# Designed miniproteins, single chains: the designs that were tried, part 77

Each design is a single chain, and the fold is of that chain. pLDDT is the mean over its residues in the fold that is shown.

## One batch from the design tools (miniprotein)

Design m2683
Fold by ESMFold2-Fast:
Structure m2683 (fold): chain A 86 residues (1-86)
Amino acid sequence: MDKEEVREILLRRGPVEELPEEIREEIRKKEKEMKEKMEEEMAKAKSEKEKQEIVKKLQEEAREWLKKLMLELGISEEEAERILAG
């Protein structure tokens, strides 16, 4: 599968299973990393406000990571933002 095929799958929001194994593994690895980071930071949070700030921070971090992955796959910044916006 070439970059153009991956780009088309992402643009039509196709299932993750249609992506190459390398890309699927990278996404799964990042999801696990973000989950562990969330659990660790949430355990340290002292207030509901801090918990909300942690969620917002990690969601933005995940969004930026996915955007970077899309750019590396040859998707433009504008196209990546469109995909991430829903």
Scores: mean pLDDT 75

Design m2684
Fold by ESMFold2-Fast:
Structure m2684 (fold): chain A 81 residues (1-81)
Amino acid sequence: LGLGTEVAARAYRLIKEGKSDEEIYEELLKWVRERFPDLTEEELAAVERNIKKTIEYVKEALEKGDTSLLERFVASVERRR
């Protein structure tokens, strides 16, 4: 699974749990840092931007009721390989 898929699935779950945007951002950034400790400062900055974009994307999908792709991402993360 791609990193973007895992981040999107996690963001979707956290938003459904009623977490704030700041709490979601901090949790996702912590998870990425723990999963990929060797990221450079430039790569980390790109991840931070991508997390913010992913949170916005997931919120828009929820507002539109078009969550089929996000549900697929969650299933893919829960399924191993």
Scores: mean pLDDT 77

Design m2685
Fold by ESMFold2-Fast:
Formats: structure tokens, sequence, C-alpha cells
Structure m2685 (fold): chain A 74 residues (1-74)
């Protein structure tokens, strides 16, 4: 499972009403009720970084945290 796939699954599980979709092996799109974020994940370091977001900063931070946790699981 890629880091992005792990991040997508975890975001969908941890953020209520969220949907995570891996768009590449290192990028995940996370949609939440409060906004959406495209997050780049590094499987080697477990780091997650928001590349693009719309909506609230809270939604972007929730997406980044879930993606980082998901990368750590892969």
Amino acid sequence: MSAAEAAAKLATAQIEGAEGVAVSEDKVLIKTPEGEALVEVDAATGEAKVVESKGSEKAARQAENAASAGAALS
C-alpha cells in the first residue's frame, strides 16, 4: 500500500464526513465537510505537507495530521 493510500484510508476513518482519495503514490486529496486539501506525503520520513487547500485552515490541518499518521502506517 502506498503512503498516499494509507493516508487516504486513515483520513476517511478519522475525520467525520471525510473522503480520502490517493491521486498518486505520494499525494492524497482529502475532502472534509469544512474544506479540502491536497497533501503530499513522504513514506520515508512520515512527513505530510499541504500543497493546495480550500475551505477552512482547520480542515487543512486535520487533513495534514491524518496524512502524516497514514504515512507512518505504510
Scores: mean pLDDT 76

Design m2686
Fold by ESMFold2-Fast:
Structure m2686 (fold): chain A 96 residues (1-96)
Amino acid sequence: SEEEKVREVIRAYLRGQHRLYQAVVAGASDEELRALVDELLAELKEILPEWKPLLDEIASLPLEEALEALGRFMQELAERHPEVFREAVEELVAEL
């Protein structure tokens, strides 16, 4: 279902955000951060191939702009599916 795909996208995003946060705290280079963003975008495209054009556009942006655009995309998704977002966050926190 669409709801199941949205849940998986949100979970992938939250895992990716956690990895990015840990990398920043560890003093990762812009190249290392870019690689993590590209990995996350590739994972999202596999879950939601219909969003490939938008995700490819984000992948073409400089690192800072790509992070901002990805954040806006996920914020819109969370606002449209607040219950799915809440459940995904709770499940991820329980695994950490």
Scores: mean pLDDT 81

Design m2687
Fold by ESMFold2-Fast:
Structure m2687 (fold): chain A 68 residues (1-68)
Amino acid sequence: MSEEARELLRQAVGLALSDLKKAIEMLEKAYEAATDERVRNGIAAALYLVKQGLGQHSASAADAAMKE
């Protein structure tokens, strides 16, 4: 169980370099698969970091569009 969640987390981190949306989806699946409280907390932290990255990307895209 924990190993499956860790594998999903590892895959999600890899995808974050190319597709943040897919990374979030994988992290959500890992969170549901995790039965270990420590693993679940780690996944929650990873979700927070990935969403922060997505937020930065959205802000940058909005700024570029407005600046034109």
Scores: mean pLDDT 64

Design m2688
Fold by ESMFold2-Fast:
Structure m2688 (fold): chain A 73 residues (1-73)
Amino acid sequence: PSLAELLADPEVFAAFEASLEAAVARAEEAARAGDREAVARTAAVLEEDLAATPHPRARELLARALERVRALL
């Protein structure tokens, strides 16, 4: 199934939101530790996911997560 089909399930969508929040929290922790490489890796993964995702609401969440992670650089 495509990401768009999976995200039609409310439980899957909630898990996706939680996974993005966890990724941002991990990047914030890495930034506090001075690990800029880990922050940059998280940003790169979010950029790839955003480029690959046609789902409008998923794109909005990914773009916001990416903006938050980029603010740490």
Scores: mean pLDDT 80

Design m2689
Fold by ESMFold2-Fast:
Structure m2689 (fold): chain A 55 residues (1-55)
Amino acid sequence: SEEEFKKKLLEVAKKRTERYQQAIAENLPQDELRRRMAEIDEEFAKEVEKILKEY
């Protein structure tokens, strides 16, 4: 359903935001933080793609 689809997207978006906040809180050097954020974005993209294929 459209409601379930939107709910899953919101959950994945929230998870990405939480991971960003955790990474920033670790006070990593800028280069390491940039790499960590890229990894988070890659995971987000994969999770979104999975949801898009499921619905």
Scores: mean pLDDT 86

Design m2690
Fold by ESMFold2-Fast:
Structure m2690 (fold): chain A 63 residues (1-63)
Amino acid sequence: MLEVVGPPDTQLFIVPKNASVETIRRLLALVRELVAEGRSYAEILEAIVRFAKETGELEVEVK
C-alpha cells in the first residue's frame, strides 16, 4: 500500500439550516481571508466548523 502524504480524504457538506444572507456573506468573507493568508485546507475547514457552531445557523457534516 502506497503511503501518500496529503490532506485527509474528507468531504465537507454545508447545509444552511436557517442561514441569513448576512451569515452566508460573513462565511464567504472568512473563507476568502483565510485563503488570502495562505491557510491550509485543514485550517479553513476548522474555521468553517467553528463559524457554524458560533452562529447556530449552519449545519456542517464532515465525512
Scores: mean pLDDT 66

Design m2691
Fold by ESMFold2-Fast:
Structure m2691 (fold): chain A 67 residues (1-67)
Amino acid sequence: SAVRALEETARRLLEAAGDDPFALEIAEALIRMRAAVFLSDPSLSEEEKRAVRELLERILAEIEARL
């Protein structure tokens, strides 16, 4: 699942970044890139793409809350 893959990627990157603003900026860039790959995949359903976008917004809100 694209959602599970993005969630796992975000979990690992955010765990590694902790509260370091520079590490969080890098984590955000990598997470956005991962999401963009899924959103560009023509084999993913519109429902999966919507779920990926919704998850990305939640992850970005968590990053903002740590800054």
Scores: mean pLDDT 87

Design m2692
Fold by ESMFold2-Fast:
Structure m2692 (fold): chain A 82 residues (1-82)
Amino acid sequence: PRRGPRVSVYTVRLPEELVPFLDGWEFEEVGHGPLGVDEVRGPTVTVSGNVPQPRDGPVDIWVVGGPVEMRVGPVERRVVEL
């Protein structure tokens, strides 16, 4: 339905040492697929993606970029209705 599409918004806290490598990084919710980068703020990255079936509680995220590939979790998942 086009009335109130839901978007998952995630706040990912990365080690400060990895922040310089965020250019071109890829984010993916484990089991649900790719996420877009909305904002980078020091060690904190805000990412979002479409949610067909939102789950309760925290989720795990794959982070891939430059020399780094890692699983970050648990990450706060917030469902926002647009």
Scores: mean pLDDT 68

Design m2693
Fold by ESMFold2-Fast:
Structure m2693 (fold): chain A 90 residues (1-90)
Amino acid sequence: KLEEKKEAVKEYKRLAEELGLETEEFDIEKMTDEQFENLKKATETLREILRLIKEHSAEELRELAEKYRVSDPEKAATYLLAAALLESRE
């Protein structure tokens, strides 16, 4: 539904703004179901990144990324992104 897509875009933009990220303009009316699912996944990723930033320093996040680099590359990538965003805010 349109309201669900509108709310998802608002939440994504709110989280991205807190992280200092620029957001693209979304045409909510033309948004496909696949794009909507991708937006929800991106929103969850941004939520996890914000949590990591609150709990860890950039140095600690880079150490965690190296620890998980081979065993869990997706988790390692999330830690690296969180560390990079923390460093870019300085």
Scores: mean pLDDT 78

Design m2694
Fold by ESMFold2-Fast:
Structure m2694 (fold): chain A 62 residues (1-62)
Amino acid sequence: GPPSLLALPLEVHPDGTEVVELRRISSDAETEGTQALLDDPSLRKTVLERSPDREVLRLEKR
């Protein structure tokens, strides 16, 4: 199946902007929160870094 992803917060800014790192994990328990975050239409997602083993996103309120 597809790899399970966990969002780890790297930075939280006073305006509500967050920088998160997506990591692959062996457990599906934490992925519901990550998927809800990625599917949230109120958040603008900007890819800061994308490599085969790491993705870093900036999340901004629209």
Scores: mean pLDDT 70

Design m2695
Fold by ESMFold2-Fast:
Structure m2695 (fold): chain A 88 residues (1-88)
Amino acid sequence: SAEIEEMRESLELAFKEIEEALEYFKNSPKTPEKIKEIELAIKFLDEAYAYFTQMAKKYAGTERGKLYQEAADYYEKARKELEKLLEE
């Protein structure tokens, strides 16, 4: 459906923007200001993970539900990468 296609395109764009942000944080010196930015990004990704996990459950067994689960998994992976940066 057009809605599913639009959702895929929106998620692909969001994923690209997150990948760019991850590379930016990886290649930036860890100042107190940068650490705060990473912590805010982690909170954003955690909230996105919760939202998409809820939506995946609501639409379980559908193509939409699978897209929501893929989004949730991606946001969780990105959050874990940011948490590793805070440990380094």
Scores: mean pLDDT 86

Design m2696
Fold by ESMFold2-Fast:
Structure m2696 (fold): chain A 61 residues (1-61)
Amino acid sequence: MEEEKKREADELYQKGIDALKAGDVETAKQYFMKAANLYKEVLSDEEIDARLRQLQADLDA
């Protein structure tokens, strides 16, 4: 159950990255928000912070 939610969050995160590469910032934001909500249910605060740090690095690249 938890692994399934994490997998779904990872897929939403990837869709967000794909949308950013396509220049669709609004769609990317929606996917990132959905992924973040699922990660909050499954991951610890420390793991969420690590994921957000990776996202910030990807956006800066």
Scores: mean pLDDT 74

Design m2697
Fold by ESMFold2-Fast:
Structure m2697 (fold): chain A 78 residues (1-78)
Amino acid sequence: MMVRVYLRGRSSKRIPTREEVEAVVRALGGELLSYRPLPDGFTAELVLPEERVAALYGELARLTDGDLDLTLSWEPLR
């Protein structure tokens, strides 16, 4: 099932670019709907398969060299 995901990520080491987040989301079979950089992080809205949500956490953490404080909420697409 596809889900809509709302993300806020914070990192003291490195903030992923829009292009890096979009590449990760596409690799997981999803689509990036929006991305906004913040001084200490980013926000993003995206769609991906529900079973790929855990993989998304791992890939975003890798982009930040493991220094990622991530808030995530998701809802089923109907």
Scores: mean pLDDT 81

Design m2698
Fold by ESMFold2-Fast:
Structure m2698 (fold): chain A 82 residues (1-82)
Amino acid sequence: SKEVEEEVLEEMIEKIKEKAKELPEEVQKKIEEILEIIKKNPEDPTATGELYKSLSEEEREKVNKILAEAQKEAKKKYEEKL
């Protein structure tokens, strides 16, 4: 349901912010921009594309790792609440 999808998204955003604290400030700012775009365009998977393309290869790997880990943790927490 949309309600569950919104809860998972909020949890994922929270986890991303926590993980981003360990990264350089420049990368943290780019992650914050990505999160703002996601919040405004939750149903548009291409909305972050231009910002993501502006990242270096190393920055993309770090961002992808954080996004993947946060998504897995958010989904696990959702499953544990069932």
Scores: mean pLDDT 72

Design m2699
Fold by ESMFold2-Fast:
Structure m2699 (fold): chain A 73 residues (1-73)
Amino acid sequence: MEEELRRLAEEYLAGLERFLQTMRDAGASDEVIRAAAEWATREGVEALRKLGASEELLEEFRRRVEEITRRFL
């Protein structure tokens, strides 16, 4: 289960990175990028939590979202 949730989280993070890149290429501001990342973090954490993800995995997910977001600021 944990391995499957980690794989799901990785797919979500890959999708987020593509989404933020698309927004940046379209001229999105830093504020819009931050808002999108904030929204995506809340949605991803809620989905993983409902599927039984550990607090450790949820914390790792939040950190990785922050790392990805920083690359587009």
Scores: mean pLDDT 83

Design m2700
Fold by ESMFold2-Fast:
Structure m2700 (fold): chain A 91 residues (1-91)
Amino acid sequence: MKTAEVSVGFDAEKDSVEQLADAIERKVREALATGDVERIVVKVHIKGASTEDALKMAKEAAERVAERLPGVRIVSISAEGNDVTIELERL
């Protein structure tokens, strides 16, 4: 299985969940276009939020991205401090 890892930075006090979703979608599309990739790991660093709020915002953004990209599904979402890991799988 080929895995791509992409990173997104987010400021919860300045940026919207829509902007986070747009940033994630862009990175996911780039990974899908340039690689023979079966799994994509999106690492989101969220500043200005608690772990619980960071996880909530990342989940909302990931769900929006999954709706926009029918060729991928969400496998898992986990948080550790201000870092959220979203695992996506190509269908």
Scores: mean pLDDT 83

Design m2701
Fold by ESMFold2-Fast:
Structure m2701 (fold): chain A 98 residues (1-98)
Amino acid sequence: DAALDAKIKKLIEEVEEKIKELEELLKKLTDPELKERAKKLIDEAKEEIEEAKKALEDPETPITKRTGLILRLIGLKLELDRLIEELKEKIKEQEEKK
């Protein structure tokens, strides 16, 4: 289904953009616990993107697996957004202290 494949491709791009934003925020972050949480989520996100790309290359990938990938990528995008917001708030606190 070309429409499902198009949705997966768009979600991969959106997740990749959020990974880049999170990596840039990590450069400014001093909190070691938040750095470790962010690195783990980035690694998990990269693994999920690799699985999604592999599924797109395989014409035998079932529609149920494609639908599952869409749901997982949406969930991952939400987790990335939440952590990005948390890092932005923490960085703002750091800047206000010096």
Scores: mean pLDDT 84

Design m2702
Fold by ESMFold2-Fast:
Structure m2702 (fold): chain A 98 residues (1-98)
Amino acid sequence: GDIERAIGLALRAIGAIFDLELLIKKNELTKEKVEALAQEIIDDARALVAMGEDSVARRLLQRGIAVLQEALKVTTDPEVKEVAQAAIAELQALLAEL
């Protein structure tokens, strides 16, 4: 039901955040990996907001923004910077609607 779907979405977003943290730690940030993981966080957070799971969505949006801001601080790749900045802006806009 809706509870199972919400848990599944939250776990996927948490997994993507954890994968981004690992890429930062390993210095393995690429445009493709950051774009895919950021999109997972955005899509899962949007779905949670659409379900009325605002408290869970807010927490995931805040964590997603924080990990992408950390990626932005450590990366020297301009393509990674562009993708991270775009994702941060989208997550911040979604958080502002809550």
Scores: mean pLDDT 89

Design m2703
Fold by ESMFold2-Fast:
Structure m2703 (fold): chain A 95 residues (1-95)
Amino acid sequence: SEMERLSEELKELDANAVAGTNLEKIEEFFKKYPKLGIELAAQAILILRYAKEGEDIPEEMLKKAETIVKVAERVGFLEEAKKLAEKVLEEEKKL
């Protein structure tokens, strides 16, 4: 099924992003699933922002976030990801 293939590709992306390796495979994933890639990049931006603001973020999560942001920049998704992250932060402030 397409969902099973996506799940396996996400597991490979996660492992590569944590290790900071095979960035070209992460780029291919983002190009294949652009909507999901933008969402993952937005989450990564938020993780890095929370760490900067003093949240206790696990080291593996920080490494993954840094890798994802670098790949998002290379594939041209960074600006859309930033806009999505800003929208999430604005919604959080209303709560």
Scores: mean pLDDT 84

Design m2704
Fold by ESMFold2-Fast:
Structure m2704 (fold): chain A 114 residues (1-114)
Amino acid sequence: SFARRVAELTARAERLLAAGAEPVAIARLGDEEAALEEAERLMTEEGLAATPLVVTPEEAEELARDLGLPDPEEAVRLSAEFLTRARAGEWDEADAARLVAQRRAELEARRAAA
């Protein structure tokens, strides 16, 4: 089952992280199978502690509202970046605020260029 595979890959990533592997979170809204495949590839081929971040469309919309971002896919991607930094021990509230501000600026620039 999908849920079993998510749990299995998450457990594998936790074991790798405990052994000192570099953490990374992988999220693909609307292509969850590709996210699982990429996480498995990174763990197997590159030895990274790759955690698949699986969210529903409703959860993605809630994340977008919470972060003040117009695009749920960007909110999910930013959340994966936050999780990666947190697991690396390189996280604080100022870093979170800075990443959100940068993402908003990038999306606004992209919108203005279109």
Scores: mean pLDDT 78

Design m2705
Fold by ESMFold2-Fast:
Structure m2705 (fold): chain A 71 residues (1-71)
Amino acid sequence: VDEKEVDAAIAEMYLALGRVAARRGDKETAQELFIEAAKIAKESGNDELVEYILEEARRLGLDVEAIEKAL
């Protein structure tokens, strides 16, 4: 297991938790979890995962601009 592989797994965990929070109507927690997922994906150089996270955030009605500003 290399650093990029671990980072991708961690980002995916944050994304999964963020989806659960959004489904429950907890947008504040969902927003924070999506920001962490996107930061980890960006730091690992996984631009495809960053784009995917932003698209999911948009579908869930989260503040995509705030996520992008955090990157």
Scores: mean pLDDT 82

Design m2706
Fold by ESMFold2-Fast:
Structure m2706 (fold): chain A 90 residues (1-90)
Amino acid sequence: DAALQAAIRGLELAKETAEKLVETKDKKYFLEMAEELIKLLAEAGRVLSEEEREEIFKAIENTPEEELVEIAKTWLAKWPAAEAAVAAAL
């Protein structure tokens, strides 16, 4: 299942990126994650339009690094529950 594999890869990438962002406070890792997630979505059959891609990158660029760090911290705090949910679904 390409969609399931893409979701798992996306979750792993998001966790790694969130950890790096919290450590470095550099939003460059969020931009790299967004590019890779867009590729994974395309592999799963969900191709984003140019407008959708621009909205994602613009949102990241316009969000202060402090806010992205807080989003990453919130997401990492929920990660054990997300891992348990994925394990239960497999």
Scores: mean pLDDT 72

Design m2707
Fold by ESMFold2-Fast:
Structure m2707 (fold): chain A 62 residues (1-62)
Amino acid sequence: SQADIYRELAGAILQNDLARVEALLKQVEDLDRARELLESARPLLTEEQYAALMALVDKALA
């Protein structure tokens, strides 16, 4: 389900698992929701981790 995909995406973001995040972004139906999820996690990430994850979201939107 999409709910399961977003739950797994949240876990992958917090673990900074870039390969898993990239794979899960191909399965999400709403990339804006995925971006909001990443933004909500921003205080828990380094600047470098946030930039790398945002680049994956931008790539998925292209």
Scores: mean pLDDT 83

Design m2708
Fold by ESMFold2-Fast:
Order: sequence, then structure tokens, then C-alpha cells
Structure m2708 (fold): chain A 85 residues (1-85)
Amino acid sequence: MEELIERAVEILKELAKKKNPTPEDVMRAVRELVEAAREAGLTDEQIRKLISLFTKAINEIKYTKGKNFDEILEKLVEELREILA
């Protein structure tokens, strides 16, 4: 489970490094996260919550132009741990 959280953080950080991430970049990141979650044995409900939280974090990063990146990342990690507990 910690490996899934670490991977989600890595995917989000890589997406944040991209100059103007495209909808295609976002969809690819979400697909990679979903595959990792299924391999980790998450339920469809947990995966749905994971996608929702991850997409919300991406939108907040784009809206704030990275200003609140660390706070958004911390909140995502907390919410992911709650889903995986």
C-alpha cells in the first residue's frame, strides 16, 4: 500500500514538472495510477475515490499554477492513506 502512495506522488510530481500538461498527459497519468491500484488489490470503490482525489489535485495544481503544490500533495497523501486503511 505504501508503494501505491509513493507511485501516486511520483506520477503527480512528473505531471507537475511538465510545461502545460495536456489532457492526454493527464489521462495517461490516471491510467498508470489505476493499473497500479488494481495490482495492489484495491476495490472498484477505492479506485473511484482514488481517481476523484487525484483528478482534484491535478486541477488544483493547474488552477494555482503550482503555488500550493506542497499543500495539495500533503492533503492527497493523507486522503490516500485514509482510503487504503
Scores: mean pLDDT 77

Design m2709
Fold by ESMFold2-Fast:
Structure m2709 (fold): chain A 106 residues (1-106)
Amino acid sequence: GAEAELKKLLEELGKKIKELSKLIVTESEDVTKGIGRALRLIGLFLGVELHLRRGDYEGALRELEELLALLKEIKKEAERKGNKKMLKIAEEAIKIVEKMIELLRK
């Protein structure tokens, strides 16, 4: 069912956010900005998890849309810098977030 698929996607997203956050911190030219961006990614992910746990699907959608916007910014930076690993993980995370948004809009 849709709830089981959402739980699976949330777990997959958590893994991608962890990988991406580590890369942003370790590969950032501006470490302070990198840390800030990683913390924002983690915070938005935890917000999605909290809202879903509470059955607040509208709150989860808002956090997912903000997370999607941030992931798209990270994707653009990865493309500009030629960081293929960061690009791949950002694209995978974007795909998961888009699937979660689609499921919550049903």
Scores: mean pLDDT 87

Design m2710
Fold by ESMFold2-Fast:
Structure m2710 (fold): chain A 92 residues (1-92)
Amino acid sequence: APSPEAQAALVALVGKTVEAAKKGTPERQKQAMDALTEGMNSSSFPDMAYHLAKGAAIAGPETKKVAEQVADELDRLDEEAGRAAREGLEAV
């Protein structure tokens, strides 16, 4: 099961991503929220990490930076989720 610390890091990232997306264009907000929705509907923790990190990168440069820090933290807690988060960041 994913560690509580890894889960908490992604939950915090979602909140920051939603706030950043609200300040962007309607198109960027839609793309970021679509990625977050795919993350929440994911069947595995790595898939969730991928989509949530991708949404953060779409939302703006500050949330991209936070997602990069979260990916670094995930590398220590859950290597597969950390790798997936980095792939999500690179997909933007």
Scores: mean pLDDT 86

Design m2711
Fold by ESMFold2-Fast:
Structure m2711 (fold): chain A 98 residues (1-98)
Amino acid sequence: SDLEKFKKYAEKILKELKKEGVSDELIKRAEKRLKEVEKMLEEGIISLEEAKRLAKLIRDEVIAIQNGDSSRATASALERTGIILDSEFRKEKEKKLE
């Protein structure tokens, strides 16, 4: 299933963060965000491809925070927020047309 594929992808992301020396606090934050994305995928709010993109942005954000790169952290967070909002608006529109 798409949910199982996403869970494996999220596990890979978390392993990458550990390998990159990201702090336990930031890994825990990424884990929480990845669980939120998993729920959105399970609820049909986002596609598997959108879920994977969100996971990658979560990874990029916490790596940027670890490295003190505020510009990259902000850019990743803003793109993630935009994808989430666009996906929720798309689902509301689909619901009104069906």
Scores: mean pLDDT 84

Design m2712
Fold by ESMFold2-Fast:
Structure m2712 (fold): chain A 102 residues (1-102)
Amino acid sequence: MKIVNFKTRLRAVAPGRVEAETTEYDDDLKKKITTRMEVDADGRARVETKIEYDDGSKEEKVEEFRLEDVDPDAFTTDLRGLSPEALAAIERAGEVEAESKK
């Protein structure tokens, strides 16, 4: 059985600014993935993804955008890498609820 452990932390760093940090460990790939998101009072979002490998090498990616200018689905693209099946199921459930004719 493949075991994947992750932790999510929420931090208030300033009035109107919030950080959300998710750390995931992939035992098969021997890597640690840390995804950090910051949203300021103007609705500007910054997503930082850091990958640390068991051999000590690391990769970092930073993306910035405004929440009002970006489709929420596009925003979750980097986060889908952490749980693509779960995110796809949630998106599908949302479509089924919207398709309710009652």
Scores: mean pLDDT 51

Design m2713
Fold by ESMFold2-Fast:
Structure m2713 (fold): chain A 72 residues (1-72)
Amino acid sequence: MPVDEVEVQTSLATAATAIYAKHKDWEGIVEFTRKLAERGAPREALEAVVETARERGVPEEVVKEVERIAEE
């Protein structure tokens, strides 16, 4: 059975976003999201970045930028 790439990428996106948020690395979150989108990551992984950023108290302006990248 093929690996559930969506589940794996979603889990990795959540973990990476949480690490960036812990260190208040807002530029890192934006760049990470852009790289995920450029690599054709599943929408679920991009949505996980947005949700994790909101849950971790990332500033609304950063969350809006991440949402814009995820919608493209």
Scores: mean pLDDT 80

Design m2714
Fold by ESMFold2-Fast:
Structure m2714 (fold): chain A 89 residues (1-89)
Amino acid sequence: GEEKERLIERIRAFIEELKKEIEELEKDDSEAAKWALKRLKKLIKEAEELLEKVESGEISLEEAELELEELEGLYDIVRGVLRSELRRL
């Protein structure tokens, strides 16, 4: 019975992580930061929509976990690009 509650907590934690990254990136005027901000704002919207679907029972827990993994994968790509841009000496 607690599986749904655990997934909701994971999605909420992911949204909070995205919000913190957005706050830091909004302090940066670089083109890389602007690119990342656009993508992270979309990712938050998709994560919030996923949270609503899980809370309403509109989506199965298995499907929701797969969607969360996809969103986490997209976030890892964004972070990878930012890390590559920051490696210029």
Scores: mean pLDDT 84

Design m2715
Fold by ESMFold2-Fast:
Structure m2715 (fold): chain A 92 residues (1-92)
Amino acid sequence: SEGDVLAEASRVLGEALSEVDELDKEAGKKIAEKIKAAAEEAAKLSPREAARQAVIDSLRAAADILAELAKKDKKAAEIAKRVAAAAERAAA
């Protein structure tokens, strides 16, 4: 179900943020700022689209930040793969 997919995507996003905060505090802060921005932008949409779009945009932004971190930390590469996969599932 779409609700189950979005719940799973939100869980992956939250776990990724926690793991990134342990690896790099500044990257964690950037991801948190992107989550806030995605939520604010999505709030302009209808309620049905808002939650889905906020999660998708947050996951995509997190994946981009994690891809940059992956150049310095191999653990960030594994988190990036999980986040990117969750974004693709939520966008389907």
Scores: mean pLDDT 84

Design m2716
Fold by ESMFold2-Fast:
Structure m2716 (fold): chain A 64 residues (1-64)
Amino acid sequence: MEEEEKRRKQLLDSIVKTVEFYKEKYGKEYAKEVADQIIKHLERLGYPKEFIEELKKKVDEVLK
């Protein structure tokens, strides 16, 4: 089965973990820049607005 929903969840989790990793290694400022670049790239690729908003919310929670 082609699990597109599962793939989107995996992508979301992967990005959040990546942002957490950069926050721990390089600080919040750098992690914020990385997150912003990833989000902008996904928006340009045509990912759904709902997915982008959920990702932004998760990233903001990590960067508190």
Scores: mean pLDDT 80

Design m2717
Fold by ESMFold2-Fast:
Structure m2717 (fold): chain A 100 residues (1-100)
Amino acid sequence: MEEALELLEEVLEKVKEALRLAEEGRIDEAIQLLEEAVRLTREAAAKHPDNEWLRELYALMALGLKDAKEAAKISREEFIKTLRRLEEALRRFLEQLRES
């Protein structure tokens, strides 16, 4: 739980920074930062295969990255909206993890 909480807080900060980059029009850099966040969650889930929270976090981030890349092909506005939805999902996940 504690490892998942620390990683989730780090991932949430990376998504917030990706949003800032996207608002500045730096979409490629925002995507690279999301790819780094997904890599961190994948590696953590692989090292702790019995930790369900790490597996769920990785699944959420992997789906979020896929959706964000698709949105980026449409427009900057759709990309930003997708990142805001991902941030909201991560905040809800953080709240659930803290209540556990």
Scores: mean pLDDT 86

